# Designed miniproteins, single chains, continued (2), part 15

Each design is a single chain, and the fold is of that chain. pLDDT is the mean over its residues in the fold that is shown.

## One batch from the design tools (miniprotein)

Design m4524
Fold by ESMFold2-Fast:
Structure m4524 (fold): chain A 58 residues (1-58)
Amino acid sequence: SAQAEALLREGERLFQAGDYAGAAELFEKAGVLAAIDGDEALLRRAVEGSRRAREQLA
């Protein structure tokens, strides 16, 4: 969905800015919407983004 894609893009921007907590939250929201939509490619990207963001939080 457009909303899931927008959340993923915003999460990527926050990650690049060093806001890992904000990025993780947006990636998790994007993943939930992608799962509802059956968008497996977007879901994989959201899960990977969330994992990378959480790794940065120590």
Scores: mean pLDDT 87

Design m4525
Fold by ESMFold2-Fast:
Structure m4525 (fold): chain A 69 residues (1-69)
Amino acid sequence: SAEREERREEQREYGKLPLSEGARYTAEKLRGIGDGLDAGIARARALRAAGASDEEAMAAIAAGTRAGA
């Protein structure tokens, strides 16, 4: 109970802090960049498993990050 009550109180307090549309937009953009980075890392792992160079792996990570932005 105490853990759930503490989490509800935290959510209530932080939920009262409205984010501006600009702040929400920035958060969504950062999530997109994060998702793109994760996709790029997955692609880089696949390329490395296929014997690709470090340069090709890094390019895949950079491309994923750009696509997420």
Scores: mean pLDDT 73

Design m4526
Fold by ESMFold2-Fast:
Structure m4526 (fold): chain A 81 residues (1-81)
Amino acid sequence: SLEEAMERVFEELKEWFQKNLDKILEYAEKVIKDPNASKETLLATLFLLRLALSIAKEFGYDPEVIERLEKLIKAIEEKLK
């Protein structure tokens, strides 16, 4: 059924996110530290971090994870000013 397929997709997304969260955070930190990061790279990274924050909030991640994502978002936004 569609409901069973949706539940499977949701669980697969959650597992992928749990497995790849550290890589997302590491990538964002590299972009923030890169003085040669293009505006396009900064905007794409900002989009990725905002998506990650939404997913983390939806899945009920620890406040420490939420705060770290918000801090990285703010750092990218400051670079885009």
Scores: mean pLDDT 84

Design m4527
Fold by ESMFold2-Fast:
Structure m4527 (fold): chain A 74 residues (1-74)
Amino acid sequence: ERARALVEAVGAATRAEIESLPLDPQTKAGLLARVDAETARLLAESPHMTVDEAIQRAGEAARRILEEARRAAS
């Protein structure tokens, strides 16, 4: 399951980056919950995704969440 593995890998990498940011515990928990929710949604869709679709969708979700996380850290 290439698409599934990719979604999981992107989700894990996004989670690790958020964990490394200087955020208060409540903000961090909220962002991690969003990563988990987006990852679960994409995993449910992964059997119907191509690898390219998984790259695009997982990458875009990660980008949106990380932009919010970096803004909160500033």
Scores: mean pLDDT 84

Design m4528
Fold by ESMFold2-Fast:
Structure m4528 (fold): chain A 77 residues (1-77)
Amino acid sequence: GKVEVSEELAEKVAERLKTELGISNDLAEEIQKLLLESEDITQAVENVVKLLKEKGYPQEKIGEAVRIIFEEAKKAL
């Protein structure tokens, strides 16, 4: 989609990942930077999935992170 990743969207996603999924502050900051470097929401989702897999997160938690990204992207429309 043509939904750009704003600083506000990236910050809200990172905060929700910390509060709802228990992701560490360091990893949430890394994800926030990754979201801002992404061209669109589709690339942002792909990059976050790859990072979480590399960090050894279970598929269930990765799925919840993807859901959070799409929910915040929908609010930005």
Scores: mean pLDDT 81

Design m4529
Fold by ESMFold2-Fast:
Structure m4529 (fold): chain A 75 residues (1-75)
Amino acid sequence: GEGLVEVAEKLAEEAEEMLKQAKTEEAKRAARRAIEAAREAARRAREGDILGAIGAILRAIGDLWQAGLIDGIKP
């Protein structure tokens, strides 16, 4: 399979879908943070910064779960 870049890009797509479904401004802010973190992860992975990419992926996942919890949307 493809590497961390594909994982990060897939997380960005999932975060963009969550932003579309977000009902509150708080959930929209969390989803936007997840998009930014996922995009940073993809950039770092392309640059060969594997540890930085992993850190950004974990932040994106956390922000996605936070967005879901705020709006009552289960992850």
Scores: mean pLDDT 79

Design m4530
Fold by ESMFold2-Fast:
Structure m4530 (fold): chain A 87 residues (1-87)
Amino acid sequence: GGYIEGGEADAAAGRAELVVGGADGEATARAAARGAEAAGGKAVEVEGFPGRGRVVVEGDAAAALDGAGRGASAASGPGAGLGGAPP
């Protein structure tokens, strides 16, 4: 399964960038992109690597981040939502 490791949202630009982790970073990045699209965003860049991925979405950045976290978590069954390990 995968998770969101971190993310940043730029509401003024209508853009969000997410970093995803897990054994299959590509699958997690794709799931996060689908979640963001379900929330009304658009995935403009998706990169996946073993253990890591990156997704850039356009639209409502806050809603896209929430949707992306839900998508990544749903792919894993039980799991964390939005990334952001505790500081």
Scores: mean pLDDT 66

Design m4531
Fold by ESMFold2-Fast:
Structure m4531 (fold): chain A 95 residues (1-95)
Amino acid sequence: PPFLSAEEAIRAAKGIAETTDPFKALGLTLAVASSTDPRIVPALVEAAKSPNLVARQFAIRALASLGTPEAKAALKEIAENDEDPEVRELARKYL
């Protein structure tokens, strides 16, 4: 995959939290998935707490794509604690 700096990947993860456009969210998710830096996980966890459902869904997909132990722990927390049953089910699918 293309090399991204940790800072670039974190900016992409924060961008997921702010977007209402599914196509933009997909592009940002693919950018994040290109990085293996575990410091991205806190930014994706914040995106998964967004009031925007699109942002939450794509943050979960990005965490799943990372596949790190930290990302898996974040997915478990979302699967148990998110207020939206659909978001919880999506997180469970990737565990």
Scores: mean pLDDT 75

Design m4532
Fold by ESMFold2-Fast:
Structure m4532 (fold): chain A 57 residues (1-57)
Amino acid sequence: SLREIAEKLGISQATARRRLRELSRLSGTARDIAVRMLAKEAGVSEETIRRLVEELR
C-alpha cells in the first residue's frame, strides 16, 4: 500500500504520493528504470509500484 511504501522509505505519505505521481509522468525506459529503483529502495516488487502508480491516475 502507499502507507507501507512511505514507511519503508522513511517519508510521509504525501511525499510518497508525489514520487509515484512523478513516475506516472515518465514513459518507456525512463519509467522502467525509475520503477525498478523505487521498488528496490522500498523493498517491494516492481509490480507493486506499477499498480500504485495506476491507482493514482
Scores: mean pLDDT 79

Design m4533
Fold by ESMFold2-Fast:
Structure m4533 (fold): chain A 65 residues (1-65)
Amino acid sequence: SHHGTVTGATETTFTVEVDGQLNTAEVVAEHADLLAGRVVSGPYRGGGVLVPAARWRPGGPALVL
């Protein structure tokens, strides 16, 4: 797993930067404490992404699986 930063978000997608590389993820599930996505483009394509807290926030932490 890799630590990343949320750089942007829409209602259905978000972007996460890992080591200077951008990844785009689709939202798969949202829970009170956690938002889950699947990477659809970028170096981690096919992987999962977990973002703490339900609200999208640029600069927030992400975990890429």
Scores: mean pLDDT 74

Design m4534
Fold by ESMFold2-Fast:
Structure m4534 (fold): chain A 60 residues (1-60)
Amino acid sequence: SMVEIKKKEVERLVEKLREHVRAGDEDGAGEQLRKLTMLMREYPEVRDYASKLLKEFLEE
């Protein structure tokens, strides 16, 4: 489904965010967050999923 495909895109963006944060690349991390925010705005169906993954990442 389209929702399933977009959830995979969320997972990819969160993983890229994780990579940039580990590297200390604040600008790269910000770009991934911006892309995630735009995806969540365009596809409200993945918003809760994206928020859950971001919360899990921040609680690490």
Scores: mean pLDDT 84

Design m4535
Fold by ESMFold2-Fast:
Formats: sequence, structure tokens, C-alpha cells
Structure m4535 (fold): chain A 101 residues (1-101)
Amino acid sequence: LEEEIKLLEKYIKENPEDANAWFELGRAYDLAGDYEKAIEAYEKAVKLDPTNARAYLHLGEAYYKAGKYDKAIEWYQKALDISPNNERAKKLLKEAEEKKK
């Protein structure tokens, strides 16, 4: 995992506009439990490719894991705007809304 992060960071320094590389870096940080860095990487991924519903979903999940439920809800809603039939996004949105009660 640490090796994957180092390889992705090196690749991104040479290819800073590669949305997919930023998405994979976000996933690697998420797996490592570094939700703050995962959020930063996913935000860059969605900025570079605003059509990637999967990146919005993962960004929401990273905010949820960080305890930022309002932000998680926002990103899950954006994922559903792009992919309205995404059952995982619907389930995660409901779970985040229940955490705010």
C-alpha cells in the first residue's frame, strides 16, 4: 500500500492532469485510513473529470469516514445526479442522513 502511494505520487508529479491517477491515489489513501489526503485526491479527481460518479461516491465515503456527514450527503447527491440508479449511492446517502439525527 505505501509502495502504491509512492508510485502514484511520482506518476502524478509528471502527469498532474490525469484524473484517474488522482482517483487511484484517493483510494490508496482511503485504504491507508488517511481520509484527509483521500479527500484532497478525490476532490482533484472530480475537478478534472466531473462525469466520474464513482469518484463522487468515494469522496462522499471519505467525508463520512472523517465524520463530516453534511459533506458526505452533498457528494452522494452529486453521484446520484450523474448516476440516478446507483443503489449503493442511495444506501450510503440514507445512512449518512441517519447519522445526523
Scores: mean pLDDT 83

Design m4536
Fold by ESMFold2-Fast:
Structure m4536 (fold): chain A 66 residues (1-66)
Amino acid sequence: MVPSKEEALAGFEKLLRELSKDPRVSREMMLTLAEHIARELRELGYPEEEVEEFLREAKRLIDELM
């Protein structure tokens, strides 16, 4: 099933909130995960603008929560 940009971002935020409780999880690991999700969205045919917006918001969430 193809997630929407909003669904992908919501899933990332939920995962980030849970994983940020684990001291083994770094900001670099979360950024790598965001980049991986962005690549999947691109492969699914999402517009570049939506992929870039997802990455911008994901990075903002990482900065706020970690």
Scores: mean pLDDT 78

Design m4537
Fold by ESMFold2-Fast:
Structure m4537 (fold): chain A 57 residues (1-57)
Amino acid sequence: MEEIKKLIDEYNKKLDELEQEFAKRVAEGKPLSEVLAEYQKKRDEILDEFIKKLEEL
């Protein structure tokens, strides 16, 4: 149970960092389509890693 909580905390932290990075890129005037595409790709990678780690428990 504690291992699952730790993985959830790590997942949420990575998502928070990704959200902050997204906000910074938008604030810098980067094209929204490019920022969104990169955000979705990184989000999917974070989710895939999280699922893989859960399956290894």
Scores: mean pLDDT 82

Design m4538
Fold by ESMFold2-Fast:
Structure m4538 (fold): chain A 58 residues (1-58)
Amino acid sequence: ASKAVALYDFPKLSNDLVSLDKGEIVEVLADVNDISVKAKSLTTNEEGLVLKIYLSPV
């Protein structure tokens, strides 16, 4: 599976989003659209949408 790191804090503004802290490692599960992926936080085990611009591949 593809892994990425959160470049910035990402707040949970809706129930569809995952909350991330800067430096968290996520597993990219699916490409949803041009701006968003579905990711799983390896720290919290929560899944949700996150903006691609907040992530860098590792």
Scores: mean pLDDT 79

Design m4539
Fold by ESMFold2-Fast:
Structure m4539 (fold): chain A 80 residues (1-80)
Amino acid sequence: SLSDLVAAGASDEELLAFLTEYLGDEEAAKYYLKAVEYAKQGKLEKALEYLRKALEKLYEAGKLTEEEYERMMKALEELE
């Protein structure tokens, strides 16, 4: 899992490779990693911004249905 990779001291490149495989899109994986990094820094507004970008890329890549995309975006809006 992602948590296991982090616990093992995985590099940024290893985390990107794992997330690209898991999410099925490299740009979405990159945005997700930026979101995680901002969250670790306590920058929650920036973390949510990059999570929204990741979801948009997954939707554009056909990895999320319209209903899944709308549901996830609404959940992020409720966290603001």
Scores: mean pLDDT 75

Design m4540
Fold by ESMFold2-Fast:
Structure m4540 (fold): chain A 61 residues (1-61)
Amino acid sequence: SKEELRKAAEKGLEIAKEALKKGDAATAATSAWHARQMAEEAGDEELKKEAEELLKEAQSL
């Protein structure tokens, strides 16, 4: 369901944020990418935007 996709995206964002704090670019990028895909399928533009910003941060490390 879209609600399950949204929750999966939120969990992915949590993992990405924690990985960024640790300097783990690979985990941050992977988690942010998955969160972006889940948010897109859920139709949640705010979650998608947050995931895209985290992905850019991870890729700049």
Scores: mean pLDDT 86

Design m4541
Fold by ESMFold2-Fast:
Structure m4541 (fold): chain A 75 residues (1-75)
Amino acid sequence: MEEDLKKAKEYIEKAEKLLEKGKPPEEIRKELEKAREYADRALESDGARLVAAAVYRTVIRKLEKKLEAELKKLE
């Protein structure tokens, strides 16, 4: 529940830092996939706030789009 949301936030923060440092896209994607897994688990938990889990999913989607934009710039 709250632990899953905390883990999702932790992986989002890690992915964001990797993006800022210009780390390989594959490393960033792995962290985003972990964040998504934990956000999904929080959404399925009876004690989790549905809105908070949905917000984290939205942040993950925005980071995925930023990663795609960075890949396009590297052309």
Scores: mean pLDDT 72

Design m4542
Fold by ESMFold2-Fast:
Structure m4542 (fold): chain A 82 residues (1-82)
Amino acid sequence: MEVSKLERELADLADEKTKNASPETIKKIGEIWSKYLDELERIRRKAGELARNKADISTVLEQFRKERVELLKKAIEEIKKI
């Protein structure tokens, strides 16, 4: 629920900021998206490693959710500053 709302907010904000934007602004937004995706992959990889090392799956999923929420909030803040 919370993750889906933040993902929608990020997408809507990116769309609004690219509307009539300069090529430089579009590139900057693309760079923020790439950074978000790279960090999301890193968090997924970490969660996989924890699950493999006998961690409780519920705990791993909750940590992944929390980290994903923080990552989305950071990406939203960066795009808002454009």
Scores: mean pLDDT 81

Design m4543
Fold by ESMFold2-Fast:
Structure m4543 (fold): chain A 92 residues (1-92)
Amino acid sequence: SSMAEAAARRLEESVRDSGGTARVRVDGTRAEVEISGADIPLQMGALAGAVAAELVGARVEVRVAGDTVTIRLDAPSEETLAKALDELAKGV
């Protein structure tokens, strides 16, 4: 899934540019995103991005614990997963 991996890297860069750190793991049509060092604006951006990811057809689950946001994505295709990850990147 080179498209989803490329989107994962873009998301990691967007989070870093916003002062956080992201780890994205892609497994087929699924991804797990961990954003650490997230202040309130970055947490709000991640939540907005998660809503946008759901609107492009991914199933999205979000957990917030302190300054860490964990987002799980389950998509019907690799292309939809890449689009969902790009929507997350736009939010942060």
Scores: mean pLDDT 88

Design m4544
Fold by ESMFold2-Fast:
Structure m4544 (fold): chain A 63 residues (1-63)
Amino acid sequence: SDAEKSAEAAKEAAKKGDAAAAGTGGYQSIVVSNDEEGGRKAAEAAARGDAEAAAKYGLQSAK
C-alpha cells in the first residue's frame, strides 16, 4: 500500500540521518492509513531531530 511505501521511505531516511525526511514519511503514513497517533508521534520525533524514532512511528502507522 502507499502507507507501506511511505513507511519504507521514512526508514531509509532514518538510515541516512535525515530526520525531516523521516518525519515526512511518517506524516504521509497517517494520511494514507488514518493512524493519527503513529503519525503524530513520528512528526514530534522529526521535530526534535530523532530520525530513527520518526521512522519507527511512521512504520507502525503504515500497518
Scores: mean pLDDT 60

Design m4545
Fold by ESMFold2-Fast:
Structure m4545 (fold): chain A 60 residues (1-60)
Amino acid sequence: SEAEAMAKVVRQALLDRGVPEERAEEMAERFRRAVEEAQALPPEQRDAAIEAALREIVAE
């Protein structure tokens, strides 16, 4: 799924930044769930919700 593909990219980015593997997996799974939840939102809120989740996880 798209959520799984995006979560895999996020996991690798976290590992590249020195996040421990167990924590990177937890954070990537949280992001995957956030993307799946965002897909249930109206289109005008979906992209903003995904961007906010990504910012929380990968932008410090």
Scores: mean pLDDT 79

Design m4546
Fold by ESMFold2-Fast:
Structure m4546 (fold): chain A 73 residues (1-73)
Amino acid sequence: VDERLKELAEEARRLAEKEEAGELSEEERRRAEEELTRRVRELAREVAPSQSEEAVQRAELELIARVAELVEE
């Protein structure tokens, strides 16, 4: 899980760098953001202790917080 979180954080950093450099179109940025969101949701389903909507949502929020922390470092 930690390795996958690190990969998501690195991908988010690359997107931020490309956006800062003006190398991404609005459409490309949206597609990349949608892909990252999809990846976080997939991981949340895998790590949630149950497949209930509530458990998956909690896992998703925890993963988002973890990725944000890794990006800030």
Scores: mean pLDDT 74

Design m4547
Fold by ESMFold2-Fast:
Structure m4547 (fold): chain A 73 residues (1-73)
Amino acid sequence: SIEEKLKEALELIGKGQEALKKKDYEKALEYYKKAIEVLESIDLSKLSEEDREAVEKVIEDGKKVIEELEKKL
């Protein structure tokens, strides 16, 4: 379900944030990439406008983290 995909992606982002706190940039990059892949698999047309905007913002923010990490590695 969409709800299960959102939960999975948020758990992956949480693991990515924990990895960043430990300065494990390779693990952080792996978790963020997996989270964005899950989020991009969601059919946004099935969400409310508010929920769609929230998901799109999480994807945008996550892609910025990925770009920053790839530049450092």
Scores: mean pLDDT 85

Design m4548
Fold by ESMFold2-Fast:
Structure m4548 (fold): chain A 58 residues (1-58)
Amino acid sequence: SELEEKVREALKERGITEPEHIEEAIAIAEGFVNVGFPEELAVKMAVGIVETHVEFLK
């Protein structure tokens, strides 16, 4: 889907390439869209959450 592609591209730009983190971000973004958030905002929020999560795992 377009949403999935946008999430994957945004994570790649941030150096997040682990499949587990990519799938987590896609699930979070889909959750935000299901609640009624715009797709652009859902992608931004999901990417930010997963980026923060990855930083905490270091």
Scores: mean pLDDT 83

Design m4549
Fold by ESMFold2-Fast:
Structure m4549 (fold): chain A 89 residues (1-89)
Amino acid sequence: GAEEVQKLADEAIELAKEALELARKALDLTPDDDREALLRAIAIILAAIGVILDAELARERGDVELAKKAVEEAKKLVEEAKALLEEIE
């Protein structure tokens, strides 16, 4: 019950924080004239913040479905951030 939601929310938040740090690193390494890479990094940052909010909301509501969705979205954001960082390094 509650323990499942807490674990999923914690997992989503940690993954979203990982995506946020990777995207921030990508943003710092991206040249000013690479507008597409800058926009992609900003989009990942904003999406990661959204996942953190959804995870906390899921925890507050005991919403297992929302918590599971937050984990799935966070995993995608980590993959997107890693791919972006690999492209610009």
Scores: mean pLDDT 88

Design m4550
Fold by ESMFold2-Fast:
Structure m4550 (fold): chain A 68 residues (1-68)
Amino acid sequence: MGVDILTSVPGVGRETAENLLAWLRSRGIDPDDGAALRAYFRGVSVAELQRIPGIGRETAAALRAAFA
């Protein structure tokens, strides 16, 4: 499930994971589709991820690394 995979990333708590899920859905990305998640995080900038409430630079970098 999307929230469980996101909370496995260092610095991502439940509230941050829920904010990230809302962000992904607003971009038309299915958080239960692992291939879609990997494609998104490979292409997204750290700066764009930092626009999500609760995500700082280190958490954004960890998200990109986790889905590389």
Scores: mean pLDDT 77

Design m4551
Fold by ESMFold2-Fast:
Structure m4551 (fold): chain A 79 residues (1-79)
Amino acid sequence: SIEEEAKKIEEEAKKLAKELEELGLPGVARFVYEQVKYAVEKAREAYKKGDEEEARKHLEIARNALKFGRLMAEEARRR
């Protein structure tokens, strides 16, 4: 469901933000966390209105923010 996907994305964002901060990238951590939070909020609003297509688009935006954060974490680990 949209809500299950949203919760999973939020949990992944919290874990990733912590990892990014530990890698010395607090600005990236904040950006990723805020982008995911905003997109998930918009997805939930759309879902409550019965617009599943719009909800899925916002979840895709959230997943793209996670992908960006993961790439930044990977680059930082390579130093």
Scores: mean pLDDT 88

Design m4552
Fold by ESMFold2-Fast:
Structure m4552 (fold): chain A 55 residues (1-55)
Amino acid sequence: MSQEEIIEEAVRLGIELIEQGASETEAIHKAAQYALSKGASLPSINKAASRVMES
């Protein structure tokens, strides 16, 4: 899985959690944990968190 694919999946997860009633902080935390489990680098995790906050 590429870094970009991990970012896109993490962002999707975060947005879905917010739509289900999770707080932005909880959604970002869950998305970051998912990205870490898939081998994401720290810059990729930061990019995913930024994209969730902008959505």
Scores: mean pLDDT 79

Design m4553
Fold by ESMFold2-Fast:
Structure m4553 (fold): chain A 75 residues (1-75)
Amino acid sequence: MEELEQEIANALLAMALSIAKLTGDAKFAAEAVEKLLKEGYKPEPELLEEVAELMEKAGLEEEAEKLRKLAEEIK
């Protein structure tokens, strides 16, 4: 069951990332990551790296670095 919940959580994060890319709202994707982590879900490192890239392009460099470090720790 945890595996299925983890897969659903990552699918929702992928959706949030797609919406953020389409709208340019990097904070939307960042908030989705924060919510998943708060609920105890482990995001895929690749998705974290893509969110970090969007945040860096939006000028949120410190938040982007935190997500990149988290992605490395999860690998």
Scores: mean pLDDT 77

Design m4554
Fold by ESMFold2-Fast:
Structure m4554 (fold): chain A 71 residues (1-71)
Amino acid sequence: KVEELIEKARKYLEEGKKAYENGDFETALQYFEKAIEYAREALAIDPSNPLARALLQVAEKMKEEAKKKLS
């Protein structure tokens, strides 16, 4: 269960990075928001999971960078 949430978070984070690299900041923002959602769900089940914590922090940072590009 938690492993599936981590895999979804990682998948959306990577798709967001690809969109960001292509200059599609609006699509990148949507993917980073999904990555945050799944990482938070994983942490709700296992609060000490280091992969979920790392994915959440990276996705939150990338979301803020994408938002800055849209402003």
Scores: mean pLDDT 87

Design m4555
Fold by ESMFold2-Fast:
Structure m4555 (fold): chain A 117 residues (1-117)
Amino acid sequence: MEEKEKLIELLKEFAEVLEKARAHSTDPRLQAILDKVIEELKKVIEDPNATLEEIRQALLRAIDAATTLVLHEPNLPKELLQEIIEVLRKAKEVFKDDPEFQARLDEAISLVEEKLK
């Protein structure tokens, strides 16, 4: 299914940027949150029976994790912030007709843009 393949690819991109961010985190609490979210994303990516709704929920969790990361990790490298915002912008284009995704993505993108100023 082409739609499912696109969503899984996007989910893989989120997992990759969150793993890179996890390597830069110095807060054990934030590390634990990221480790849990990354594990949950990988389980969905590796499940051939994952439904579109399960993938959608995993993507919402990934966006929320990116928001938490940007809020609580003030010293993220600008290169990594650029990678994060690029994945968020790709997600915004994929979910252009989804109000829930648009609202969460706009919040996350705005936070990353403030850090890049």
Scores: mean pLDDT 85

Design m4556
Fold by ESMFold2-Fast:
Structure m4556 (fold): chain A 73 residues (1-73)
Amino acid sequence: MEELAEEVRREAERVAELLEQLGMTDAAAATRADAEELVRLAREGRVSEEELERALELARGLAEKLEAELAKR
């Protein structure tokens, strides 16, 4: 659980960095805030492992999409 939550945080940070490179600073800040909240809820036992795995998959997919967008610039 803790290891998975930390992996979600790392992928969310990657997404936030890519958003900042695209000039989406508000979206980057929101992404970081949402990831911290999700990790907090997971530590409190209020989020399932399946929900964390889903969040990780979504974050990875979004990072790939944002990297592709940066490559077009």
Scores: mean pLDDT 82

Design m4557
Fold by ESMFold2-Fast:
Structure m4557 (fold): chain A 100 residues (1-100)
Amino acid sequence: MLKVTLSPKELTVKAGESATVTATVSGGKPGAKYKVNLWVKNLETGEEKFVGSAIVSEGESATFTISNLEKGKTYEVYAVATNLETGEKVTGNPTIVKVV
């Protein structure tokens, strides 16, 4: 079963620091390539912001850095992987980021 996994599951950063998450694509077709889009959702307001994208091969990982997070807020970071050949999409488990 195709999946994208974000690591770590949760992290705490200080205001002005960046959060770093790694997205891994697995369970797909050998040799397949995916566009991984990373999004950040503010859990208090529901506002979503696009962070960036990377091309990831089956079984590989991409690292993303998330900046400009507000003190005292909690964010949900999630990845959507799209198979570049088929257009199939999968959304992974989120990473929860707390800003202190």
Scores: mean pLDDT 86

Design m4558
Fold by ESMFold2-Fast:
Structure m4558 (fold): chain A 109 residues (1-109)
Amino acid sequence: VALLSDDIEENVELAKKAAKKGERVLIIDDDREKAEELKKALEKEGFEVEVLTPEEFLARPLGYRPQLILIDKAALENPEVIKKLAENLLDDTVFLDPELKEKVEKARA
């Protein structure tokens, strides 16, 4: 799980380090235009990409298992989003952002 960068190239390079071609990347962002642009860039690199708004993510059924979650910082201001990440992520989940890790770990306690 990682925070979305404003730079599309930074998000693509992050995905290339965290996931393999053919693996799933989930984007959680309420800016649909920005998310669709990043989706196209990631699909060009061979990833399977899903885009959800925070509201759509909260409606997502249990057991969703993407290889990488890229999440907008504004979505982390919603405590229900943090709680759902805490409940659905595996114990071996890698957090790339220290602030994101702290928020999710506090929600698990």
Scores: mean pLDDT 72

Design m4559
Fold by ESMFold2-Fast:
Structure m4559 (fold): chain A 73 residues (1-73)
Amino acid sequence: MIPPASPEEVAQLRKDVDDLYKKALEAIEKGDKETASNLSVALMMLGIAAEVLGAPDVAAYAREKSKEIEKKL
């Protein structure tokens, strides 16, 4: 089994989620629905990676942010 992520790795994953979410919101503001949709998918994939690494809170956070982007499309 892959060893669980360190606290530092979990913190980095949270930052990655926030960065993707911010970029997705900027894409929505510009009317770039394709980029926003692609970033929503990237957030879902990051959530799966976080869950596999034993960071379920980050996984849930990424999924919520992905759904927020989908709601704004």
Scores: mean pLDDT 82

Design m4560
Fold by ESMFold2-Fast:
Structure m4560 (fold): chain A 69 residues (1-69)
Amino acid sequence: MPLSEEEALRRGRNAVRAAAQLLGAPEPSEEDLERAAREVARFLLENPEASGAQVLQKAAEALRRLGRA
């Protein structure tokens, strides 16, 4: 099924929260969550066949760049 930008952002936010929990990081601020989620959403739109593990890795990388993990 095609991913909408809205659905990709929703999945991105979920992946970022999941990555933060797995890394024992504090819950990101609304601004940091949105920044990381947009990066993950862009990745999902460019890579619709990406596995859940690849999405979580991308979310963890985004959080690490923000100094959250």
Scores: mean pLDDT 79

